# Designed miniproteins, single chains, continued (3), part 61

Each design is a single chain, and the fold is of that chain. pLDDT is the mean over its residues in the fold that is shown.

## One batch from the design tools (miniprotein)

Design m10115
Fold by ESMFold2-Fast:
Structure m10115 (fold): chain A 78 residues (1-78)
Amino acid sequence: ASSVLLKVYVEEGKEEEVGKKIKEKLEKTPGVLAVEVVVDKKNHTVIVGVLSDLSKEEAEKKVKEIALEAGAEKVEVL
């Protein structure tokens, strides 16, 4: 099991939409045990926390892929 935390940069006004899409897709991802998403509209970011059976590297890669597909501009590992 791994725990990963990522900061997702989003276009102004898209924070809730992108955050919701990320959470829904991660919850449907095999090996994902828990997902927490915190939206920060003021800074145009979404913090994504994932607990999974995946390796840390695989979990980080999967979150990045899902975030970018959901409309994220940039993703940073915390």
Scores: mean pLDDT 87

Design m10116
Fold by ESMFold2-Fast:
Structure m10116 (fold): chain A 78 residues (1-78)
Amino acid sequence: MELRKRILELLEEIREFAEKHLPEEDKKKVLKEVKELEERLDELIEKYGAEELLRGLERVLEQLKLYAKGLKEGKSIS
């Protein structure tokens, strides 16, 4: 299951990014979501397909990077 392994690797990348770059509260939220995704991974693959799930997680990582950049710039705090 090549795509399943890649999804797990991407979840690890998301976890490492959160640990290094996010504030404590946001880090805790991301780590919780990653854990829930890992626990439900096979159900999510069956529901959405491995390729779609992989693309979704790549999008999440990209958005987390933009979010972390925005926090440093102090923009868009409403």
Scores: mean pLDDT 78

Design m10117
Fold by ESMFold2-Fast:
Structure m10117 (fold): chain A 91 residues (1-91)
Amino acid sequence: MKLDWEAAEEVSKAILEALKKFEEYEASSEVTAKFVGIALRAIGDALDGKDPKEVLEEAAEELRRLAEEAENPSDRKGLEAAAEVLREKAE
């Protein structure tokens, strides 16, 4: 198995930008933990050779889904903002 470290680095940089945007919204610890879980899976998928654009789009969709389920406005807005960052990086 050959690991794609370059793809993992690209996805990691995009996720870091999304996480910095998310931190502006003072989201709950529960939602932050879920975001970190999505981030780690995305990095793993890229490392396993999945296309970075596909990985970032899938992560953005998962964050949007979490935002739809969020009852807290800060959680919802933070997740929506992070999803938009990832979607822009996927282009």
Scores: mean pLDDT 84

Design m10118
Fold by ESMFold2-Fast:
Formats: structure tokens, C-alpha cells, sequence
Structure m10118 (fold): chain A 100 residues (1-100)
């Protein structure tokens, strides 16, 4: 089922469906019990990778990241993800200074 849903969502996206419409469809399937939380997360991660590959607007990436955080709170939102990346860079610099 999840592979068929993934192929259908990708086809809808390539046909011009909005990222918001695709996210809403995933949420509806999750609420109807047709997808597990893990399957919904997997589909959103797959769509995020497609958006990055296709050079989609940052706003679309943010929608996917925020939907991931809503479905699984262990996933950082787009803003939290950027903060984590900045914190990781700062920790790397501090580690370099400590070793120098």
C-alpha cells in the first residue's frame, strides 16, 4: 500500500498538485488508518528529497518539515532544523579551538 500511495503522490506532484494538497492527503490517510505514523513520515521524507532534487521553493520545504514535526514531534521543524545546523557548526568551531 505505501509504495502505491508514494507513486500516486509523486504522480500528483508531477501533474501540478500543490505540496499543501499532498500533505493534506497524507494526513487524511493517516487519520483513516490507511497509513501508520511511520509510513506517513516515510512518505513526507521521500517528498522532501524530491523537492530538494527539483529545486523547489524554500516555502514548500518548510511545509514538509513542519508536517513531519506535527506527525512525529521527534522531527525538528524547518526553523528548529536550521537552529540545530547552526548549533552543530558552533560546536565544531569550539571543538577546533579546544584542540588548537
Amino acid sequence: MVDEVREQLLADYKAGASVEDIIERIRKLLEEGKLTKEQAVSLLVYLENVLYRDGAPEEDIKLIRDALAEIDPDFPSYEEWEKLQEQARKRREERRKALA
Scores: mean pLDDT 75

Design m10119
Fold by ESMFold2-Fast:
Structure m10119 (fold): chain A 87 residues (1-87)
Amino acid sequence: SEWEELERALVRIYLEGEAMLAAGASGAEVRERMLAELEAILAQTTDPEVKAVLQEIIAEVRAASADTPLEELMNRFGKIMKEAEKK
């Protein structure tokens, strides 16, 4: 499922972001890496519902300020995904 692939990708992106911050990367560098990975996933996504969720997640990353914590971004992604699952 592309939905399950997105969930796994978000966990991976979070862990990569934490590792980058621990290695001394800036929040801006983490966001650039995150955007690159999310856009790569979007390019391979065929499910229109998963595409819509990915586009909303990408918009949140692009709108994030330099001081937005990685945990806060992950929280916002979780809310987007939960809203998309509501019927």
Scores: mean pLDDT 83

Design m10120
Fold by ESMFold2-Fast:
Structure m10120 (fold): chain A 85 residues (1-85)
Amino acid sequence: LTPEQQREVDLAIVELAVIIAADYAEPGETITLRFPVELSPEEMAALEARFTGRKSRRRPDLTVASVEVRNLPEPGYTEVTVTVA
């Protein structure tokens, strides 16, 4: 993979993992995921906005209450915390 292709794959993996976490979470559960990729502030804000308020496909009675995305210090990991209500 080229660096650009790897970036697209990394972003797709983050998005799919958030979708899976939201679909499998129980009411009030918080799931924290870590990825070996650093997201820009714009990408982090977009991910939070895109998934906050999303309904679970497995549990349509459940909604993503919050998504918090942050870059960890070294060596360039991103942490995504998903809470479902």
Scores: mean pLDDT 77

Design m10121
Fold by ESMFold2-Fast:
Structure m10121 (fold): chain A 92 residues (1-92)
Amino acid sequence: GSVEDLKKALDLLREGKQSLKEGNYEEAIKKYTEAIKLLEPHAKEGGVTALFVLAQAYRNLAIAYEKLGETEKAEQYRKKAVDYWKKANELL
C-alpha cells in the first residue's frame, strides 16, 4: 500500500544519507534511486506526501552526484527536486 511504500522510501532515504555521510556515494545513489521508484506511482496519482518525499529524494540524489563530480547530472536532479516540491505546494 501507499503507506508501506512511503515508509520504505523514507527508510531508503535514511540509509542513502548514511552512505553519503560515509563517502559511499554510489551506494547512496542506489538507495535514493530505489526510493524514487517506490514513490513515482503515488506521485503520478497526485499524492502530496509522495511528491514532497520524491522532491527530497531527487535533492539527495543531486548531492550524491555532485560529490562524484557529475555536475550536469546533479543540476538535472536538483531541477527535478524543485519541480516536485513546486507541484506538492501547488496542491496545498
Scores: mean pLDDT 87

Design m10122
Fold by ESMFold2-Fast:
Structure m10122 (fold): chain A 65 residues (1-65)
Amino acid sequence: MTLRVTIRAADEAIAALSRLSGIEVERDAATGAGVALVEEEQLPAVMDAAQALAPDIELEVADAA
């Protein structure tokens, strides 16, 4: 199942998270935040990578449909 992850962080942190986790992050037009489509099985690894990069990175997880 694919999840939509909204990321609120500095551009550098978003770029680093994308590289470490292997996810593609795009800007959301409505919020200006980073948005990535992540498989449910990959979510724990993405969370771990975010914590390693910056403890104050905010992640919001929703179903991508």
Scores: mean pLDDT 75

Design m10123
Fold by ESMFold2-Fast:
Structure m10123 (fold): chain A 67 residues (1-67)
Amino acid sequence: GLARAREALARAREAAARGDLLTAAELYDVAIKLFATELGSDHPEVLEARAEHARVVAELRARGVTL
């Protein structure tokens, strides 16, 4: 449900703030899948989570991490 999606998003943001970018990327992916299932892929909350996830993934790639 949405509560689980929002919890995953909150944990993703906390992990990103700590610099734990791999954990953040995994938690963002979980949050996006849960939000998309409940709200649809074009919903503003899904698009916001995808944008945040894309920034984390871009930073990991810039640091030489292969995903």
Scores: mean pLDDT 83

Design m10124
Fold by ESMFold2-Fast:
Structure m10124 (fold): chain A 58 residues (1-58)
Amino acid sequence: DEAARALRIVREKMDAGAESGQEALDSLSPEERKRILDALSRHGRTQVAEDAAARAAA
């Protein structure tokens, strides 16, 4: 539920013209970005959460 909501927010940012997933995340406040990552990790080992964290760390 919360992970799906977090993914939807990122997707909407990208559909609205963000050039990359990282730019979409960077447009959010640090607190909002952390909340999204936390929501994804609440479902355990989500491939999306791991992939997003790796790309955000680059």
Scores: mean pLDDT 64

Design m10125
Fold by ESMFold2-Fast:
Structure m10125 (fold): chain A 76 residues (1-76)
Amino acid sequence: SMMIDLLNEGYKKVKEEVKKLVEQGKYDEAIKKIENALKVFKYYLAQAQVMNNKALEAEIQKMIEDLEKLKKEIEE
């Protein structure tokens, strides 16, 4: 799916940008970057749910869970 490929690329880019911000001590900026990404992924999760595409829904949910975990690791 082109949609999941684009979301996966976006997820990877967010993780790379967040790592750079953490290395610079910009923790608040890193958290905001994750929060903005979560809004986008949650929007696409809602679209997958409307489409009743359970496979796509599961893949997006994993990306959301990984981003939420990353946010918690930075907050600790």
Scores: mean pLDDT 85

Design m10126
Fold by ESMFold2-Fast:
Structure m10126 (fold): chain A 99 residues (1-99)
Amino acid sequence: DLVSLTGPTKSGEVLSEEQIREITEAVLNNPEAAELAAKSKVLVLGIREEDMTEEFLKELEEKAKELGKELVILKAPSEAEALYKQVLAALEHGLELLK
């Protein structure tokens, strides 16, 4: 159930680093989640704050434009959190298409 993958994060419960990794890997390996992300009009990217440069942001804007998608950048303190936030937000945007 795709909804169960986002349920714990929406409840406001504190997730362990291992739970964050398990959810991220489950979403990445879920074909429904991949299809929803591909159909989204939004390109969601999680980026570490330290990796955010003007040149990198311009490259991301150019890629989003080539894909015909709106760019949404999520800042995170670590690569694991960046990937987790990216996957979760991309899934949420995809789920809105099912309304």
Scores: mean pLDDT 61

Design m10127
Fold by ESMFold2-Fast:
Structure m10127 (fold): chain A 96 residues (1-96)
Amino acid sequence: MTEEQLAAEAALALAIIGLTVAMNDPSLSPEVKKKLEEARDIVEQAAEAVRNGDWDTARELLQKAAEILEETAKEVEGDHRKFLENLAKQLRELAA
């Protein structure tokens, strides 16, 4: 396992945990939670692609997850918006 692969896997694991915590927040609408679940599922697929050394697939999935999170951030306020915007930026950076 490369250092880059380990760093990417760690970042994606933290992203999955953060999205799971957000999805369990009772203040969020069911529509927002569904979008967060879709983004989390895509991030989990990206993590699997990273484990398999399939960086091209991982980059495409990370870009897709970032797009969903950027759109979902528009529907939430405060700390949730900041979290989703920061996470989307981090996923785009990993995809670069």
Scores: mean pLDDT 85

Design m10128
Fold by ESMFold2-Fast:
Structure m10128 (fold): chain A 108 residues (1-108)
Amino acid sequence: SFTEQVDALVRETFKQVDAIYKSTTDQTTLSNEVMRLSRETARQVLALGRENDIPIDKTIEIAREIAKAQAKEMIQEHGNDPQIQLLMEGTVDAIVFEMHLLSGKEIK
């Protein structure tokens, strides 16, 4: 289903973000990679929405809720580490931001 495909894409994104966080001490590198991965995730999710005839607004909302749920899981798995919380919540915001930019929607 569309929701299962979005869940898989977002889960892979968070897995890659976690791996980069564990492998780098450079905050600029981490930030740049989070933005790059978020843009690619946004493109793929919007393409899936279009392929499944789902309106853009609903595609963004579904992706946001999935990303928020997965971010919460990752934060809990890391013992509610404040740095992981900032990183995971920032990744959710980056994905949603990139989806709005690519779709031409105003960010509120």
Scores: mean pLDDT 86

Design m10129
Fold by ESMFold2-Fast:
Structure m10129 (fold): chain A 77 residues (1-77)
Amino acid sequence: MTQTQTATVAAGGTKTLSFAIPAGYAVVAIRVETSVPREDVGVSVAAEPASGATLDVVVTNRGSTAATVTVTVELGP
């Protein structure tokens, strides 16, 4: 199972993307794609959430230009 969210993050800005994890599923992988160099974008997750919880992914744009960031979370049983 895969969930994807896309956000525009202003230069120097931060956005939190929240993903619901269904009961019986766990995070298998997190993929990040950006419209700007990847080194200009910081991505933080505190810990793997328990099954049935919410995963919060914090995206920070350290560059001088607004960035479009796509975060894909892959979930498995």
Scores: mean pLDDT 76

Design m10130
Fold by ESMFold2-Fast:
Structure m10130 (fold): chain A 80 residues (1-80)
Amino acid sequence: MPFGEESLNAMSEKERKLLEFLNEFYEKAKKLGVEVDFGELLAHLSEIVLNEGKLPLPEDPSLPEELQEELREGIERILG
């Protein structure tokens, strides 16, 4: 796991869902041959969760538009 089991037990339901979504997103991007820094993505999204989703969504111009849209929609669905 990218986080320890203690971290998962301390997480809110939203944080858990977000982590599961990001893991699936990373695996999908990897299958498509897209290089994604999973740790950087997780760190950035933890900040969004801690600020109650008030931060702008992460933008990465190196990601294909299709993957950027999937990431945005998934985050909005979990946090909104």
Scores: mean pLDDT 63

Design m10131
Fold by ESMFold2-Fast:
Structure m10131 (fold): chain A 77 residues (1-77)
Amino acid sequence: MEMLRKFALFAHEKLGLSVEKLEELSEKYRKLSEQYRRLYEETGDERYKELSEAYEIGARLYETYAEILREEEAEKK
């Protein structure tokens, strides 16, 4: 958890990613994960399963970063 807080703060300060941008990226990655999951179900191609899982992990990561930044923002007020 401490490592995720450091990365969330780094993304905000150094990369200029806002909470809203991180939430947007999380949602986009979630949609991509679902798209590739459907392709895997239709084709049986293991590559689509791998892509689906990768985007799901990315979506969770961005969600966690957005949550941490919201906590940090609340503490500053």
Scores: mean pLDDT 76

Design m10132
Fold by ESMFold2-Fast:
Structure m10132 (fold): chain A 78 residues (1-78)
Amino acid sequence: ELYTPEPELLALLREVDPRERLTRDEIELTLARWARRRGLIEDDGTIDLRGTPLGEITGRDRLTFAELLAEALARSTR
């Protein structure tokens, strides 16, 4: 199943993967790579979104990776 991220999320994901339509697993992998490249993963395994475009999009400062994936899927259409 392919998802089309909303334009603001798509612009962020393009830092890792330039495709406009991604599977759930591809979105998960792309988010994980994005967070690692930007050094956003804290010692407790949470992700710090403060000062990032994704923090602005979601309105969240800190969340788990599972919560981040859920937010990305909520901002995507099939």
Scores: mean pLDDT 80

Design m10133
Fold by ESMFold2-Fast:
Structure m10133 (fold): chain A 84 residues (1-84)
Amino acid sequence: GAPVSEVVALRVLDRRISNEEAVRLAFELAREATGRRLTSTGESLTGPDGTTVVFAEDEEGRRYLIVIIPQGDKTVIAVLRAAP
C-alpha cells in the first residue's frame, strides 16, 4: 500500500500567502506540535494545480513534507511526517 504519512499539523488561512511565508508558518506549527525544529532540504515540487511540496528534516534527520495548497482565496498548510 501507499506509505501512510502522519499529519503533524494542519492550518487553513482565509487568505493567499507566499510559499516562503507558508513554509515559515509550517515550521512554527511543527515546532508547536512536536517540539522539533525543521530545516528545509532545499528540495521542492510544484504541481499543475499550484500545490507545492517542500521537503524538510528535523534535528535527528527525520523527514517531513510541507504541503501548501492554494484553495481559491484560501491557503491550506499541512505538515506531514514521512513514513520510514
Scores: mean pLDDT 81

Design m10134
Fold by ESMFold2-Fast:
Structure m10134 (fold): chain A 70 residues (1-70)
Amino acid sequence: MPLSQEELSELGRQLVAAARAGDAERALALAKEIQRRAGTSVAKSALHEAIKASEDEATRAALEAYLKTL
């Protein structure tokens, strides 16, 4: 089921917030949800923004690892 623009914007905001907080588990879950509902290209863009926003090395590494699988 496709995401609305509002739902996608909210998921993207939550993903960036989780990445900033160092919550790798939540960030990965949100990235996977975006990929599943909006597709790979949208998930890649959202992951790049989350990686740039992440200050935690472990969270950044986890997001980069997932990005490489897409």
Scores: mean pLDDT 81

Design m10135
Fold by ESMFold2-Fast:
Structure m10135 (fold): chain A 58 residues (1-58)
Amino acid sequence: MEEELEKEAKKLAEMSLTDQGAWMQDVIRREGGSPEARERVVKISVMATKLKNEKLKE
């Protein structure tokens, strides 16, 4: 569900950028780069980046 993606994004936003990158790469590698996995990772990453950027800009 999209709500689950948003919750994951919030948790990811609390991680360092390095940890976020590692998590995203791990998911993609495990799924072999499937379209669904990539789309999910991108959505979560974008949400996390927005949250992280707003937090860091403060």
Scores: mean pLDDT 71

Design m10136
Fold by ESMFold2-Fast:
Structure m10136 (fold): chain A 103 residues (1-103)
Amino acid sequence: GLAEGAALTLQAAADAAGEPVLVVALSGVVADMSDEEARRTGRTLGRGAAEQARRRGATRVVIVHPDTPQGRVAAEAAAATLEEAGLEAELVSAADAPAGTPL
């Protein structure tokens, strides 16, 4: 989807620049999901992203999320989980991250 495409583009740009950044796309968040389910999805993504960041030596994680209420709720929960793990978290809406935008 749009978020996955934007995340791949941003990850390629970060890798080319030699930045210690992991870019992840928030997926599996649907409009009929409750806020509690969205938060649980975000926490699960955050924990997985923290493990991947540690394996890569990344100190910052960029979360590309759908520009929907549930996407924002899940992204905020993921960011909080990453910050609790000692990583910097940045949220980027897929709508605000056009393909090819440099980091």
Scores: mean pLDDT 75

Design m10137
Fold by ESMFold2-Fast:
Structure m10137 (fold): chain A 74 residues (1-74)
Amino acid sequence: GLEVLRELYASEGLVSDEAGVAAFLERLPELDEEAVLARLDEEVEAARRDGTPEEVELVERVAAALRELLRAAR
């Protein structure tokens, strides 16, 4: 499932509101980028293998957004 991405989405504030996005961005320099990217790749692959089309779309969107935020913060 999308458990790790859902927890990261919720705990890091990666939500639609501005305050949640700001909180997530403040934490990006403290995250292990390589570990986060590896986990995103695993979740995308798992969704493509076992998920519904809607779950695949959601995981790919979240993963793409997180990769872009990590790239912009570095």
Scores: mean pLDDT 60

Design m10138
Fold by ESMFold2-Fast:
Structure m10138 (fold): chain A 81 residues (1-81)
Amino acid sequence: MLSEEQLEMLIAWLAGLLGTSPEQRALAVRILRGLSREELERMLELLNRHLKEKGSTYSEAQLAAYRELQAVIEEILAEPP
C-alpha cells in the first residue's frame, strides 16, 4: 500500500493532471483505476480531510481541481467490483 505521504503527493499530481488537457485527464483516470479499492478509499479520506481543514485557504482553481479529483474517485468507487 502507498504511504500517506505518497498518497498526498499523488493527490496533488493527479489534481494537476485533471486540469491540464484531455490526454492528461485520461492518464489521471487510468492511474486512479489502477489503484486498489482500499487505496482509493484512503485517498478519498485524506482528500476530504484536507479540503475540510484547508479548503477555505485554497484558490478557486486549486479547490476546483481537488473537487474534480474527489468526484472522479467517488465515481470509480461507485462502480461494481
Scores: mean pLDDT 78

Design m10139
Fold by ESMFold2-Fast:
Structure m10139 (fold): chain A 56 residues (1-56)
Amino acid sequence: GPGAEAAAKGGPAAGLVAGAEAIKQGHTDLGRQGIEAARAGDGATGGRLGAEGVGA
């Protein structure tokens, strides 16, 4: 989805967006892990976990 695409392009900030989208979809564990990874500076892991939560 758009959050996963943004995460691929934008690094940690995009990973936070993807994590928030995963939480909105009801996948709170994946969204939380994605946000924590993005905050640690690993936007690629954050985006991946957020995308998994959204089902993308």
Scores: mean pLDDT 62

Design m10140
Fold by ESMFold2-Fast:
Structure m10140 (fold): chain A 106 residues (1-106)
Amino acid sequence: MARARAILAEAWAGLDAEQRARVAAWARALAERDGAAIAALQEWAAREGVELRPEDHPELDAAARAAQRAGRADDATALAVAGALLASRDDVAAREFALALYEAQL
């Protein structure tokens, strides 16, 4: 987790105040287990074609697989999301969704 957290912290530092507020709102919805908000986020991800692409960041993919084998599914998800964030094609919405998922896992 420490390396993935450092990479996400660098990405987070690059966001403006409006982007950070949106990510924080999504992270809160996920953390509070708001089923309607979680369903809306999943529908949004499907419509926007947001995919986890761990192969675009081999170190995070390896860490995610190791966490999954250890039974740490939440850590595996956070690492896969970090990989997707780093692989993003300047898609602000995809990055914001990825950061919201990571924040919910912390």
Scores: mean pLDDT 55

Design m10141
Fold by ESMFold2-Fast:
Structure m10141 (fold): chain A 90 residues (1-90)
Amino acid sequence: MEADIERLALERRRELYRELLARARREGHERLARLYEEIIEEIDRRLAEIVAEAEASEAERAEVDAEFEAFRRQAESGVPRLVEAIEAAE
């Protein structure tokens, strides 16, 4: 949840700085344009980190879920044999 708030704040700041960059370029303020480009790159880098962390967590969860599902299917296919063995013993 905190990462989502940080992401939204960074996205808003990126949009603001992109508008400032466009204005600086239009007005010929090359030094300001360079500064805004550097700020945008820093924001993009942090956003990429947040996205990568979220994707890694989702991939890890999906892997665990897939492994559990595979185990569950194997267990379900094995249970009929155990039940037959118990019934044959009774």
Scores: mean pLDDT 74

Design m10142
Fold by ESMFold2-Fast:
Structure m10142 (fold): chain A 71 residues (1-71)
Amino acid sequence: SPREAEIARLRAELARLQRTIAKVNEMTDKEIKKTKDPEKQAELKKQRDNTIASLQAEIDRVEARIAELEA
């Protein structure tokens, strides 16, 4: 059904968003290790936290949409 197809697409989107968070964390950790400057490390952590917060908001929206479709 179209509903089942939409749920499957949303679950795939959820998995992709989770992988994106993992990649952002990995990339930021690598940059922090290269820098050694505490001020620059703090800036990188803040930028990561803001990016993760936006991605988490998208995850929350996708999960809410799945819940509504399964209701």
Scores: mean pLDDT 89

Design m10143
Fold by ESMFold2-Fast:
Structure m10143 (fold): chain A 86 residues (1-86)
Amino acid sequence: GLKEKAIKLLEEAIEELRKTGKITDEVLEKVEEALRLAVEAGVLSELEAEIYLGLVLMLAGVEKVTGKSMAELAIKLLEKLLKELK
């Protein structure tokens, strides 16, 4: 179902973060799609999805501006989201 697809996309995003150490465009696309599917599945509110997306985008912005990896913080954030969906 939609929930299981959202979970799979988040697990794939976490794996990509562990592999690359960077918040890549692939990670951002998977997170956006997972959040959209989680809202459609009724397991996450629109507001919660906006907050999670905003936080991931902020970490990506910090990484772009500073050149410092935010992957560990992004992984922690996505693992918290993953627990909320399960």
Scores: mean pLDDT 89

Design m10144
Fold by ESMFold2-Fast:
Structure m10144 (fold): chain A 88 residues (1-88)
Amino acid sequence: SELERQFSVLMARGLAVISELDFALKTNAPKSVLQQILKDGKALVKELDAFLEQMKAQGAPEEMIAQVEKLKKKLEEAIKKLEDYLES
């Protein structure tokens, strides 16, 4: 289904952003790289919010909704950590 396709794409994108953020912090990436990851992460959180509302409106399986909610929470936590790091 289109929802399953969108779910797969957004889950992959979220995991990729989290992995890229973790790698960038571990390798002391330039501030410009960290700022771009921050921008991309914040944009993805908004996309995940819109997708969650779409899933709930269309009666998507609760397990799919729960997975997207967990990804969003992890992404928001990573974003906050990165914002705090950039302000230090």
Scores: mean pLDDT 88

Design m10145
Fold by ESMFold2-Fast:
Structure m10145 (fold): chain A 108 residues (1-108)
Amino acid sequence: MLPRVVRITAVARGVSAREAHERIVRELEERGFERVMETSVESGGITTHIAVFRAPSGAVVGVAARQIAGTEDTAISVAVLGASEEDVEAVVEALRRAGAEVTSVEAA
């Protein structure tokens, strides 16, 4: 059984935070994840795009995408709560299909 929370980090190179966010939302929705919340936060001229999903299993997935300062790259942070291995694999595949390179998957 996976830990209660899994953290995933990824980078989308040469892609804006908005475009990375839109691609990730599309890929998760195609996998049956239900978008329950979407918002954005601006700080220091950088916009962070945030979405929260419910997986078909009932797991909760939070996704945040923001520009890496001084670059054309986007940093992506994902938290999966109550995840199965299948939920984590589906999120990782969605990130890869959205053009992101998954840099870590950590149990926390």
Scores: mean pLDDT 85

Design m10146
Fold by ESMFold2-Fast:
Structure m10146 (fold): chain A 89 residues (1-89)
Amino acid sequence: PLEELFRKLREEALSNAFKETQKRYDELVQKAREEAAKSEDPEATYQRLLRQARIETLKYGIDLVKKAKEEVTKLRESLLQQLQDMLEA
């Protein structure tokens, strides 16, 4: 059934968005550790950069989720259009 297909597509798109968000966070954390190691106060610098990384990751994740939802919506509209075209042919 189409409903199951769209449910799976949404779940896959959201799962991929989560994985990309986690990857981005891990990259920012690694960068924070490297920058902190070069600073006069490694712990304070690391904590500051971690807060920035969390905020940036949240914004990145929100944008990815929005894009994922838009892509699923476009795919659904495309499939419905194809079905309509087949019925009218």
Scores: mean pLDDT 82

Design m10147
Fold by ESMFold2-Fast:
Structure m10147 (fold): chain A 70 residues (1-70)
Amino acid sequence: MSREERGLAAAETMRRLKAENPEWSPAEIAERTMEELGLKLSEEQKKINREIARKLRAIGDAFEAEVKAR
């Protein structure tokens, strides 16, 4: 599924859930939408995402240090 198709599917699911459960908070609607679409991240995916974010931050810091040294 492309990003566009995934976005459309998420919007349709959220709209349906809001219509069925108007009393739910936006956070509850988002969580249930992720569950139905299988987008809820596993613990492994969360670990990978955290490690990638940490590495990208380190690369950014190193780049900024080099730019300042020029």
Scores: mean pLDDT 68

Design m10148
Fold by ESMFold2-Fast:
Structure m10148 (fold): chain A 92 residues (1-92)
Amino acid sequence: MEYVNYKVYRLEPSPDGVNEIVEVSSFEIELKEAEERLEELEKKYNMVVRESESGRSVYSDKPVYEPGALLLVSLYTTPSGEKHFEEYYGPV
């Protein structure tokens, strides 16, 4: 069974005007579950797809002004062979 590192991140405002990336949760899930979730989020939020040799990412094609809006989802493999599934949400 193939597993991926599943992490959820949120962008938090920083005093220097640059948003921080904060880890909200970290789990291990099956690759099949990650692939199914990526497709669901792409359809649900009408996101744009980008594909590369390392994996597939989907992102919002519109500026997001709502707190906690989904910004980016990425499913990728590192050079070391580790698989990652990451969700990024806007600031609260």
Scores: mean pLDDT 72

